Designed miniproteins, single chains. Designs and how they scored, part 28

Each design is a single chain, and the fold is of that chain. pLDDT is the mean over its residues in the fold that is shown.

## One batch from the design tools (miniprotein)

Design m948
Fold by ESMFold2-Fast:
Structure m948 (fold): chain A 85 residues (1-85)
Amino acid sequence: SDGERRLLEGRMNLILLTMNVVVDQAKTLSDELKEEMEKKRDEILKLIKQAEEYLKQGDVKKARELLDKAMELANDVMDKMNKAL
């Protein structure tokens, strides 16, 4: 449904905004932690782009699965960041 698509798009935007904040905060961390956070950000971005493609194809189920994975990675990044601050 259009409502479900809007919710998924909103979730993508929220994940992207969250990752921008995390990356900015990570600039004060050690080089090793910065590299780990940047690598995970890139993985999250790839999952979001794949989800966009499936959403355009009408495969809402696959898009949702990819966004769930992206959220799990984002939560892991946020947890590690909070413990490092």
Scores: mean pLDDT 79

Design m949
Fold by ESMFold2-Fast:
Structure m949 (fold): chain A 63 residues (1-63)
Amino acid sequence: AADAAAEAAAGQHEDELIRTRPEEIVSKLKEAADAARKAGDQETADNLELGIEFVRRRAERLR
């Protein structure tokens, strides 16, 4: 119960960043995905692309 409150607070902090600066987060994720592809790490690149979609969807929910 107490640990769940701390995890919820961390999630709220991420939502605040996504609401305030979604474009910056997406830009950083794109750079990381591009770097992963250049390194030959397709799995990491795919996960980062899913993260970009997640951030975009969450930003829409927070509007």
Scores: mean pLDDT 71

Design m950
Fold by ESMFold2-Fast:
Structure m950 (fold): chain A 59 residues (1-59)
Amino acid sequence: SIKDEILDAVADLGPVPDEKAEDAYKKAGEKLIKEGHDPSEVEKAVKDILAERKAADAA
């Protein structure tokens, strides 16, 4: 899925500090859009990933 591709792209960068996590996921999403993925699906996937990460940090 697009969500898995974004997660894999960010994981390939190595450990990303929380302060840079949002920017890293957004940049991974922009790269996928440039490679021909649907912008709406990519944007939704990035939002879902960031929301899940924020929820995990709050728990």
Scores: mean pLDDT 75

Design m951
Fold by ESMFold2-Fast:
Structure m951 (fold): chain A 55 residues (1-55)
Amino acid sequence: SKEEKIKELKEEIERINKEVDYARQHLSPEQAAEVEKEANKRIDELNKKIEELTK
């Protein structure tokens, strides 16, 4: 269902946020910044998919 797909996409965003938190704690500031940039791109794509499903 659309609802299940949206839930899965939101759970993916939550996992990505946890990856960023981990990177900030365990990697150098430069590497953590790169992880955050890639994470922001992934989150933007997931949010676009959620928006398409909610229309």
Scores: mean pLDDT 86

Design m952
Fold by ESMFold2-Fast:
Structure m952 (fold): chain A 88 residues (1-88)
Amino acid sequence: KKKEDLLTKSGQSVADLSKSGTENALRSAKRGSKESGEELAKRISEGSKQQLDLLEKQGKKLGSKKTLEAVKEGKKNVKELEDVAKSI
């Protein structure tokens, strides 16, 4: 139970970080700093992917649907962040 809760919370934290990264990258681009926004988005997406891969492996080993759902949400947010980085 505690391991599952920690892994789920970690996945949600990565999902939140990726969503926040998208917002910050867009704000940077809107202020005329497109390169800064792109670099920020790239750094957050790369780190988030590594963390999500580890969480997915642990979630599968534990058989935790909640952890895998949090990872899926995180991957969706990372994809959105990557799409934003390519569009700015």
Scores: mean pLDDT 79

Design m953
Fold by ESMFold2-Fast:
Structure m953 (fold): chain A 85 residues (1-85)
Amino acid sequence: DSIYPFTNGLHEITSDEEAIELLTKIPGIDRETAENIINYIKENPDIQLGSVEDLMKIPGVDREQAQRIVDFLRDPLSYSEELKD
């Protein structure tokens, strides 16, 4: 638990790189696509990450990739646990 919110440029850079690395673990998501996803979310904070249709608005993201992202975000622990069982 963080006592202070790290809502500055340095924290954003760190969070973006971490998010990019997490997204690239999804099959079919490369670093370029992950960077596009993070940049789009920053510009469109009202985007519904649980919506396949909203994720498809991101450059380089097709329906299959959007569905995989939704599934990963919904159940990231199950995904990681399956890989580590």
Scores: mean pLDDT 65

Design m954
Fold by ESMFold2-Fast:
Structure m954 (fold): chain A 91 residues (1-91)
Amino acid sequence: MEELRKKLEELAKKYRDLADEFQKIADSYNEQAQKYRDEAERLEKEGGTPEEIEKLRNKAREFVQKANEYTALANYYRALADSLEEEAKKL
């Protein structure tokens, strides 16, 4: 039981680390999305073309979608880690 408990705790830590990595990727995509939103807003205020503004807003939406995908992965692996830690405590 002790060996199995430690294996579950090690696997939980691995999934926790993966969740943290996926969250960092999501955060990076959200930062890129924000940059495109800021550029679109600035261009709109400076009298840029609707086409150029829409292109920047579309880029921002693409990065938000990627951020959401990686946040979902991070949440999934955190939930797995939590479950494994609970199982380890019951051994």
Scores: mean pLDDT 89

Design m955
Fold by ESMFold2-Fast:
Structure m955 (fold): chain A 70 residues (1-70)
Amino acid sequence: SLEELKKKIDELVAEIEKLRPQFDEGELAAYDTLLQRIKNAKTVEDYEKVIEELEAFIRAHKKAQERRQG
């Protein structure tokens, strides 16, 4: 349902917000773009695409952190 998809987005956004202090300028810009996509999402397909993009963002950040640490 749309309510379940919205809840999933809220959970992913909460996870990303905890990581936000670690973001560089590029990651901040990418995240702002994702927040705009969430605001503009209207259909189940839109919400599913945004969820995939949020999950990809988290994965990319984790990989970037691993590279910065060694």
Scores: mean pLDDT 83

Design m956
Fold by ESMFold2-Fast:
Structure m956 (fold): chain A 120 residues (1-120)
Amino acid sequence: SKEEILELIEEAKKKLEELKKELEKVKHLLTPEQRQEVEEILERLKHNLEALEKAVESGDIEKAIEVGELALKTIRESRERILAILKESNVPEESIEKIEKLLKEIEEILEKIIELAKEM
């Protein structure tokens, strides 16, 4: 249902805020260039979730699927890149594991959103 998808988008947004907080804790270990790249990735993920929410709220299911699939691609590419940056910067393994878990949880939520949207 539309309501169930909107609840999942809200959950994904909360996970993205948790991810941002975890990355803030370790940003001092990153170079200025690495910090900028991570910030650009986070902003892109935020914009994708906002675009997805707008499409779902407007009832544009075709657009919701399109934006959802773009968001899913973005989170998968972002996960690989963020993890590479954190490992290069010698971020503690516990922090890397927590950040990876949050990225995977957002990915799983997006997969579920796309599945539900395709059934509408």
Scores: mean pLDDT 89

Design m957
Fold by ESMFold2-Fast:
Structure m957 (fold): chain A 86 residues (1-86)
Amino acid sequence: AKKSVQILLDPSLPIGPIVDVIQENGGEIIYSGVLKGEDHILIIALLPSDTDFDELKEKLQEKLPEAEISISDGKIADKEITVKKK
């Protein structure tokens, strides 16, 4: 089974590090697009159900040290991760 996560990314930040971390953890990006009105990039990813989301958050923080990152697992509608420039 796979878990889904939503990531909101500040468009001033590079999307590459997010994609790389997701793929390195056996995940796949199922959606990537600009969220109109909010000026954010919405990324939806599927990750293995055994993924350590605390470790994933640490890896994302290492790749994007200026970003504020909050991560959680679960249903797409219930879980959102915001990445923004400090």
Scores: mean pLDDT 67

Design m958
Fold by ESMFold2-Fast:
Structure m958 (fold): chain A 92 residues (1-92)
Amino acid sequence: SEKERYLKAAEELREALKDEIDANPIVQKNRISLEELFDPSNPAHSVAVFLLTLEENGIETLFSPEAKEKIREIAKKYNISYLDAKIMALLL
């Protein structure tokens, strides 16, 4: 299922970005659960949409070049868009 694919991607993103997450207060502050991300009535849905807007305006500068490559690789592995993978890396 899509939720299972996103869960696996999120777990791999957390492991791959462990050092970046520890160093980044924005990532720490904006962490939500997968349940919150997939609930359209939850305020977290609006946060995800807001981050999507920031991505279009350069939010990819939030991650190091190494982190960006790890995100791209995980996105391809789980057949998730690079943008969705960035949002998950930031929120999950």
Scores: mean pLDDT 67

Design m959
Fold by ESMFold2-Fast:
Structure m959 (fold): chain A 87 residues (1-87)
Amino acid sequence: MAAEALAAAEAFRAKALASPDPVLSEVGVLLAEAAAEVVRLLAEGREEEARRLALRAVEEAAELLVKAGKMSEEEAKEAVEEVREAL
């Protein structure tokens, strides 16, 4: 399952990189790379590190979207809080 999840994350990264919107492409690559690393950490039993990485990736993605004017600071805070509550 971990190898299949990593392959799926890499396929998603390739699709994100092909996006004509450079900010959405950058965010897509960031989240796909983070998802692959989270799966790897969970497979190694490193659950706390996986949770921290997932939260940081969402925070960084939200900051990029806010800087590009594609998301408000309020929407970004709500998205980060939802991920934090789910972890």
Scores: mean pLDDT 76

Design m960
Fold by ESMFold2-Fast:
Structure m960 (fold): chain A 78 residues (1-78)
Amino acid sequence: MAKLIIEVDEEDYKKNPEKIKKFFDEVSKLAREEGGLEIKYDIKAEVEGTPEQVSRIALAALNAAEKYGIKVKVKIEE
């Protein structure tokens, strides 16, 4: 299984908390649509799945970040 780690820029989190909430709501919905995957969130958001599933979620997360004007970093570990 692969793990996708999503990190939101700290300054964007402080300045745009409502946009960050909408971003995570959208990414969480997309993860559930990818076969019921769940995002675990503390300081960083993490989701585990197949390499294909986490790659699609990573692309969706980057697109959502652009849509909401927030900065995110994504990392995939296999």
Scores: mean pLDDT 79

Design m961
Fold by ESMFold2-Fast:
Parts: sequence; structure tokens; C-alpha cells
Structure m961 (fold): chain A 61 residues (1-61)
Amino acid sequence: GMSVEEAKLAILLGDANIQLGKLTLEHATDAGEIAKGIGLILKGIGLITEANLALGKKIKH
């Protein structure tokens, strides 16, 4: 399982991957670079989603 601290860091890293993906798309000159940028955005979304689910498990409902 993921700790609260690890989950918070994963959210920050996920956001960084999304920002890098957007920058990659802005500078993309071919289909491979476009795919790389999209891949970074999707990876970032995945990290944030997984971290938020882990944080939800630690919060009293």
C-alpha cells in the first residue's frame, strides 16, 4: 500500500508529468513526439488517480 506522504508526492509527480506532456506537445514536430506527449499526460493522470484512491483509503468516511 501507499503511504499518505507517498500519495501526496505521487500527485505532485503526476502533475509534473502532465505539464511535461503539454510542453512536449507544444514542441512536437512529428507523430512520435505527439504520442510521447500524450503518453506523459496519461501517465500523470494515472499517478494522480492511484494516489487519490490511496489517500481515500486513509481518510475516515
Scores: mean pLDDT 81

Design m962
Fold by ESMFold2-Fast:
Structure m962 (fold): chain A 73 residues (1-73)
Amino acid sequence: SLEALRARLLAEIRARLRAGELDDPQTGVAVLRRMLALLESRDYSDRSFPTPRALRLLTREDIAELLAFHESL
């Protein structure tokens, strides 16, 4: 299910954040920050910002939670 796939993706991203594998400012966490900013922007749409399909399973709340988790490390 999409719910199970989303839960697995969240767990995988958290594991990679703990390992420092997403600390690249040109990828990793920077992509999550850009996604959050665009989701909060009135100009955001799926057609104007191509994102990896897997990351589109994440809600704005999920992305904000992942960024808060990263800031706590």
Scores: mean pLDDT 65

Design m963
Fold by ESMFold2-Fast:
Structure m963 (fold): chain A 69 residues (1-69)
Amino acid sequence: GMEEAARKGREALERLKAGEPATEEDIEALRKYLEYARQKLKTLSGPARLVGEAELEELERTLAEVEAQ
């Protein structure tokens, strides 16, 4: 579910910040987390959507940097 995708993506981010090389599985986990966040954002409205948009932008930037490696 949602928590599982978020957990995997977060773990991948933590490993990358620690200087570990990203695996294909890590990149896939980040992509799934991002896609799920985008899907959920479409369901949100009002203030909750505003907060979600800010977090989504940070995730998109991090994934783009990892994929560029």
Scores: mean pLDDT 74

Design m964
Fold by ESMFold2-Fast:
Structure m964 (fold): chain A 81 residues (1-81)
Amino acid sequence: VEKQIQELLQRLQRIGELLAAKKPEPDQARELTQRLQALAQQVVQLQKDYKAGKISPEQALEQLRKLQAEADELEREVEAL
């Protein structure tokens, strides 16, 4: 679980780097950056809840899969710029 969370955070960082390299219009840049930041915050919160024992490994993996799907969508939108 921890390795998968770290891999997702690293992926979100790469998406942010790609977004910066694409140099989109200011409004697009802001919206995509806000979505990326919100996703990163959700992943960090998942890590905190898991470390606190608030959720099981199975529940953490289920939530992680949903966040990965959102990251897939965001990555496609950034790549399409």
Scores: mean pLDDT 83

Design m965
Fold by ESMFold2-Fast:
Structure m965 (fold): chain A 89 residues (1-89)
Amino acid sequence: SAVDEAEKLLEEYEAWNAEVIERAKTMSPAEQKALMEQTEKKIKDFRERIKKLADELEAQGKHKEAVLILTRAFALDSEAFVELNRILK
């Protein structure tokens, strides 16, 4: 179901964010720059997939589930950016 797909996508996204944060801690400035470029593309891909799943849920009348998925995705994005900015300092 779209709910199950969204849960799996959010779990994969959370795991990917944790891995990127861990890698960034041991990288040189040049490596961090390359990582940030790859990260921007990956975040865009995740946002588009989450948006499509949320739209599908709304089409099914599952507005509450759609809002919760988008809220969780935005929270994960915010947490990752805060943590990466702290490491890159």
Scores: mean pLDDT 80

Design m966
Fold by ESMFold2-Fast:
Parts: structure tokens; sequence; C-alpha cells
Structure m966 (fold): chain A 86 residues (1-86)
């Protein structure tokens, strides 16, 4: 899927090349992903953003998690690690 391909792109931010992404790298990637999906990285909660992460993880993120860029970056990092494990 489109989201999976974008999440796999996070490999370019893997500094130690162990298949893991740091929180800082994930934060930069989430800002780029928000821009690519036509979302404002500085805006508050948006339903489309929550739906994208729900579809990717199969898990529902809270409004606070979606609105908080750092928590959002952590969710992206976890998604990336799960995708790379498979």
Amino acid sequence: SELEEKLKGLSIFDKDKDGKVTLEEALEAVKELLTLFGLDPNAGYQPARADLFRLATGETLSDAEVADAEKLAAAIKELYNKLMAE
C-alpha cells in the first residue's frame, strides 16, 4: 500500500543500519509524511491522520497521540520496525 511504501522509506533515516529508526529520525519522517499526505505538520488533530495510522497498525491511536508530534513519531517508528521485521 502507499502508506507501507512511505514507511519503508524511513530506512533512509536509519543511521546505524540495524533496521531500527531513532525517535529523532521518526519525527523528521512524520513531518515529511504529513506534508506528503497533504496534512499540516504543525496543525492539531485531524481525522485523516488518525485513520492512516489505524490502517497501517491495525490499532486505534488516541487523539492525544495523533496530535503530539513526538508520540506520532514513536508510532511511526514502531510501525517501521514491525514492517521491517516481516
Scores: mean pLDDT 54

Design m967
Fold by ESMFold2-Fast:
Structure m967 (fold): chain A 85 residues (1-85)
Amino acid sequence: SAEQRVLQEIRDLLLAAARYFEKNGDEKTAAKMRELAQLTETQSVDEVLEEIRRVAEELSKTDPESAKLLAGVLKVMEATKKAAD
């Protein structure tokens, strides 16, 4: 379905973000990205996007640069959802 394709693209983007953070020495944020990627197996697109927004908000309190990067990835995910609609 279109929903399954959007969830797969979101999962791929989250795993790419996890690899980016891991390469930059941010293992904690990489682990959070992988946790969010697992949610794509059981949650709806809207539920996953809401959890990513919550993580980005939490991250903005301690690591504003990583939060901005995650917010940018979130915009790509939202555009992917709109394109599938």
Scores: mean pLDDT 84

Design m968
Fold by ESMFold2-Fast:
Structure m968 (fold): chain A 67 residues (1-67)
Amino acid sequence: AEEAARIVAEGLRRLGPRVSAAQAGAAGKEAGVTSADEAGAVARTMLDLGIASEREALAVAVGALSA
C-alpha cells in the first residue's frame, strides 16, 4: 500500500494541478491497484503519509474503480 501510494502520488504530480478521476484511476492501475479494497487502502495510506488531500485520495479511489 505504501509503495503504491507513492507511485500514485508521483503520477498525479506529473499530471499537474488539473487531474480527472480517470487519470487518477490510471495512476492507481499503474501502481498495481486492481480492486476496491486496494484503492481504499492506497487512498488511506496517501492521507496517512500526508502526500494527498482528501479530494485527491477520493479521486484515486473512485477513478481506480471506474477507469
Scores: mean pLDDT 64

Design m969
Fold by ESMFold2-Fast:
Parts: structure tokens; sequence; C-alpha cells
Structure m969 (fold): chain A 100 residues (1-100)
């Protein structure tokens, strides 16, 4: 179903984002507390987005994903990590493309 496809795409997006944050933790241990806070937010936003999809509110799920993607891009750019910021944008674009 479209709902099952959306849930799978969200799970993939959030899993990849959490992996990128763990890579950032290894590269920038001085930012560990900020990364912990971002990981907690990613997990909370994942659950909210999945709830929205289960309720049929795809617009809300997309809004949550885009807001988080912009915040993460800003974070990675603040570290000088343009490549990871671009990767987050590509992951978000893929979800948007597949849900249209």
Amino acid sequence: SMQDKALALLDEFYAEVLALLEEARAAHPEHASQIDALEARVRAMRERAKEAIRAGDFERAISILLGLAFELQRFFRSLGDEATARRVAELAARVLRELR
C-alpha cells in the first residue's frame, strides 16, 4: 500500500540520518552533547512522522521530514561538512520524489 511504502521510506531516511549523526560523533567528539540532542529529536520526529502516515496525514509527515532535514543540513554545515549536508538533502529529496 501507499502507507506501507511511506513507512518504509521514512524508516530508511531516519536510519540513514542517525548513521550520519554517529559518524559525526566519531569525527567531532567535542560536539557529542549537541549530537545526543539531535539524535533524540530525530527519534522523536521519526515517531511523529510515522503516526502522521498511519493517520493518513502525508502532508504532516513531509513537513516534519523537511523541517528536520533543514536543521540537520544547518548542523553539518556548521561543522564544515558540506558533503554530509548535501547527503541529507539528497535523502529528503528521494523521499519526496517517491511519495509524489
Scores: mean pLDDT 89

Design m970
Fold by ESMFold2-Fast:
Structure m970 (fold): chain A 92 residues (1-92)
Amino acid sequence: SKSDQQNILINMIDKIKEIVEKEVKDPKAKEQLVKEFDELKESIKSGASLEEIKEKVDKIIDLMSKLVDEILAGSIHTSMVTTLVNVEREEA
């Protein structure tokens, strides 16, 4: 169901936010990333389309590549893409 998809995406975001809070040392980068994740979470709760969610995820991935360590950015990228692919398969 759409609610199940939303819960899966929100749980992924909450886990990534926890990782960002622990691993990102630059306070400005941390604050910006947490804000972007909170905005994504609100978009999901407000019923944003899967395409809108993908667009926001791509923006966050691009931001991660500029602000954080390459290994951490890659791990978060893989987690987000894997979750989106699984949600997309359930929508289809």
Scores: mean pLDDT 79

Design m971
Fold by ESMFold2-Fast:
Structure m971 (fold): chain A 63 residues (1-63)
Amino acid sequence: MVGDRYRVTHDIVATSPDELTLKKGDIVEVVEEGPDVWIKVRTEKGEEGYIPRMALVDSLEKL
């Protein structure tokens, strides 16, 4: 998981300041397996933040 890259297939909207808003077509890299239901990702622009782990199943396509 850490180091894996994914394409966003469905928009993800942040609900807190520690979360990232991602748009369909964005590329992200997993940089940390977060606590509970979160993973930390980095965008190609260098922004980092948390997204729901369930996005790996429903909203991300592995590259």
Scores: mean pLDDT 79

Design m972
Fold by ESMFold2-Fast:
Structure m972 (fold): chain A 100 residues (1-100)
Amino acid sequence: SILDKLSPEMKKLVEETKEYLKLSDEITEELISVIISGYMAGLSVEQLVQLVLQLLEKHGIKPTEEQKEFLKEKVAKLYEELSKLSDEELGDLIKAVLES
């Protein structure tokens, strides 16, 4: 699981998002995979939020305006945490994404 390779801070952010939006384990794994892959592709926080919203829509989830605001804050915090990782730690996460 990608979740098992996250820092404690990133895992908490993802678990809070899962609980607030009532996401399944599968959708939660896809969500973090999209964020990590998009971050590595050099996408901005705003672009990552759009990818997450597209993923949720694909799964039939239509977030409220309050839930969208929550997502923006959580994605921004995840982006900050990803930016703090070493090349080795980031490589381990990418491997987990590709093998999931």
Scores: mean pLDDT 87

Design m973
Fold by ESMFold2-Fast:
Formats: C-alpha cells, sequence, structure tokens
Structure m973 (fold): chain A 77 residues (1-77)
C-alpha cells in the first residue's frame, strides 16, 4: 500500500540519520546499516514491500544494539 511504502521510506531516512550520528564512534556499524537500507530501497524499487521492511527492521535493530553497547560501555567504567 502507499501508506506502508511511505512508512518504510520514513524509517529508511531515520536509519540514515542515526547511522550518520553513529559513524564517528562506530564507522563499521554505520556502513553496515547504510548497506541494509540501500537494499531496502532496491526492494522498494522492485515493489517488494515485505523484503524492504525486513531489511529496514534489520538496519534499525543493528543501530539500536550498537547504541545500547555504547551506553553499557560508558557505564561499565
Amino acid sequence: SAQLEAQIRAEIELVRREAEELEPTNPKAAQEARELVDRAEAYLAQGNLAEAMREVIHASTLITLERMKLWVDSRAS
């Protein structure tokens, strides 16, 4: 649906912003998240909303876990 496509696009933009914020601290994780949302955009271009959503969820989860690791590491001192 057009609404679902718009939601996936919004999540891709959020992940891209979060990857930019993460890059100075963890450039490898930032790059991996970008590759995942690039794949999501490719699936959107093909009309494959299910695979696009899977890639976006994967990217969002990766960013969340890496942010949690950074938070734990800052507290474990």
Scores: mean pLDDT 86

Design m974
Fold by ESMFold2-Fast:
Structure m974 (fold): chain A 89 residues (1-89)
Amino acid sequence: IEEGLELARRAAEAAKAGDFETAEKLEKEAIEILKPALEKASERERAEVQLRLLDLSLEIAEAVAPEEQLAEIRAKLEAQRARLEEMRA
């Protein structure tokens, strides 16, 4: 999981720097690494990691997304966050 989380953090940094293409690629690679590891994790552990990834996605959107698209992206990510928090309960 460490490698996937490291890639996710690097994706967020790339997005904040305005490098959308690198950010998207690194985020996809992070998900592909984390997904198999999370399939072996408990539902709670999976929800916790997904919440951290979601927070990074929000930071990316807030840093680089156009204002008109940001509201829609935020609404979608906040809905996913609520769902993951419910799974963790």
Scores: mean pLDDT 73

Design m975
Fold by ESMFold2-Fast:
Structure m975 (fold): chain A 89 residues (1-89)
Amino acid sequence: GKPSRVVLDIELFDAVVQASVAPSPGKTVTTVTMHVDGETLTSTSPGGPAILLVNGRTLTRAEAYSSAPSPVSLTVHQRSQTIESPVVT
């Protein structure tokens, strides 16, 4: 199957990043990669959504990758603001 990947280029301070992956009958591994103040931070979650906090730092890019062909999307929250990516399959 084709892996799914979504990228969101954004510049936000004190952001919360959430990656959503649709349920798959197979074992799905979701990797969220964030670029924060010139550093790359990666979180891997088996079979579920991943939520990452960027407190006191500037988020410059968020990426979500699924190892299985599953719909993937990113949502970024900052205070009362919500930014959503397209859903990628």
Scores: mean pLDDT 66

Design m976
Fold by ESMFold2-Fast:
Structure m976 (fold): chain A 63 residues (1-63)
Amino acid sequence: METKVIKNEGGYTIINAGKDEVKVGDRFQVEGGENPVTVVEVYDDYSKISGVLPIGTKLKKIE
């Protein structure tokens, strides 16, 4: 499943990847040529990244 920004909330970006897919500290490459972003909070069905990205932005996990 493709990882995307689904919401912005309180200076955080919400992505459609939860605890089965990501961990706190995981990094994602932002499609569109921005710097990598870091996961700061993980929940069952979603995660938070610090900062604001446009809704619908595609993200790719960095190994």
Scores: mean pLDDT 79

Design m977
Fold by ESMFold2-Fast:
Structure m977 (fold): chain A 91 residues (1-91)
Amino acid sequence: MEEEERKRIEEEKEKKIVEFLKEVQEIMEKLIEAINDGDDETVRELLKELGLEEEVIKEIIENRDNGEKIRKLLEEHVKPRIEEKVEEIRK
């Protein structure tokens, strides 16, 4: 593979990663707003879009007033899925 073609592929991958992270950020902003509004249906939809299991979604909804618990659940379940997707794009 020519060096210029490799550089183009890497630039396209970085662009896809940036676009993906921007989409995740928009979902996270909507999620925080929905949690604050008590909109459980929107919270479920957004968390399903992020690939979370129903049991985890229920735990987040039940702990909506506990920001530290929500943060830990999101770090435990969302962060690995985001990192896995970023790695997949880079491959």
Scores: mean pLDDT 77

Design m978
Fold by ESMFold2-Fast:
Structure m978 (fold): chain A 93 residues (1-93)
Amino acid sequence: SDLLEGEVWEGLALMLRALNMPAERVVDAYLEAARHYMKAGQLDKARAVLERGRRYAEEVGSPHLGRLYAALGEVYEAQGQLALAAEYYRLAA
């Protein structure tokens, strides 16, 4: 189940954050959670988990922030919000 896989990856991201694991590992877990939520058609869950990952990446100054912007662009595109998708893709560049 892509929904269950998304929930597992989201839980892993929270655990990795609590353990102060490298930002790359935390960002990877948020991105995997969003990917599975998108495959499940759970676009609101995908957006919410990516917004949490983006706030985390901004807080710690992660060089992987652009990957979260690109993924947010994909979610907005899937929701038909093309202007917002274009803005996030621009931020990812």
Scores: mean pLDDT 90

Design m979
Fold by ESMFold2-Fast:
Structure m979 (fold): chain A 74 residues (1-74)
Amino acid sequence: SAEEELERVLEETERRVEELLEKGDYEGAKKVVIEAGKRLDEIIRRHKASGALAARALEAISRLMARVEEAMEK
């Protein structure tokens, strides 16, 4: 389902972001979040996911990007 695929991508992305932030690779973490956003857009379009599900997934990506930006600011 779209929900399962979106949750899987978000979980994988969060793990990769945490790993990169622990290594101090802020640019790598940003790239991972951006790439995940593109993958979520593809999944949403392919499955014709509901606006609510799409909003929830994009909100999660926005929160991950905020975490990366906060880490860069110290």
Scores: mean pLDDT 82

Design m980
Fold by ESMFold2-Fast:
Structure m980 (fold): chain A 67 residues (1-67)
Amino acid sequence: TRELGDRLRAALRAGDVESAQRAAYELAKIDLVEATRLLSEMARQGVDPDLIRAAAKAALEGAAEKS
């Protein structure tokens, strides 16, 4: 979980849409609450809202696989 969270933060800071989506998807599959918390934290730090929305969509898709 820490490794995926660190990857998500790094991708969001770099503006790397593909890496952010992949990290958010994998993290949310394991822990949706942590993925949501981290995305909210990064949004407050001024990360691009479009990048946050793309990562959030990937997180929801990852969480859906738990069913």
Scores: mean pLDDT 82

Design m981
Fold by ESMFold2-Fast:
Structure m981 (fold): chain A 69 residues (1-69)
Amino acid sequence: MKAEKVKIIQEAIKKYNLTPEQATIISALVHQLEDLEKVKEIVEKVAKYAKDNNLTPQEIRELLEKLIA
């Protein structure tokens, strides 16, 4: 994974205080994305929504798959 993607994910984890499981699923799904601007937008949106609504890793996966498609 490019260093810039790792930085985006780490900043989201710190900002939204994500669980390890939530962070893992977000990292796995955004690994397939090449557009860094899109990665940042999706990660921030999903991380905030997951934290605000206490989403499970499975619910996060489903949300990310819909946003990536």
Scores: mean pLDDT 77

Design m982
Fold by ESMFold2-Fast:
Structure m982 (fold): chain A 77 residues (1-77)
Amino acid sequence: AEEEQYARAMAGALYEGEKTAKKLREEGKKNPEKRKELEKKADDILKQGQEVADYFGSKASPEQVAAARELAKKLVE
């Protein structure tokens, strides 16, 4: 169903955003002079991922949104 595809897209956006943010924060630990810039970039990526996730989530059922959020959380762990 389309709602399942939107829920999956939402989970993917949340997962990719968190994965990219973690990578940027790790790079900041290795390069202290760029840490603040990389932390800001990580925050911007998370905001963009959340905006994309909110768009796709608006097209899915509440139950599928809840399931997708749980899936994204488990994939990040």
Scores: mean pLDDT 77

Design m983
Fold by ESMFold2-Fast:
Formats: C-alpha cells, sequence, structure tokens
Structure m983 (fold): chain A 63 residues (1-63)
C-alpha cells in the first residue's frame, strides 16, 4: 500500500473523465485510461496517483 489516492477538484467534466479512466483501467484499456486521466487533469482535477499506481490499486482490489 505505497500510495493514498487523493482526488481534488469539482469540475464535472474532470470527474467524468476520471471515472472513465477508472473504468478503462478495470477493462485493461490502458491507452484509453491514460487519455481520460490526461483529460481529467486538463480540466483541473488534481489526482495524487500516477496511472501505474491507480492500476495497482485496482489490481489489489480485484485480487
Amino acid sequence: TPAVLEVTGDDPAGLDHFGLAMTALREGRLDEAEAHLAQARAAGLTVSATLEELREMLARAAA
């Protein structure tokens, strides 16, 4: 458990893209997850975890 996920920001577009990134990660669609995470950050959302850390968090939850 090396990282704590913190998501800060209330722009609905950023939150929507973050949700899509999480869904893409669960489906193994890494390119789509990266694109959505980039869009979330571009919309002003602050995500404390990298794409790799988010993937590890989801993999750990699924194990």
Scores: mean pLDDT 76

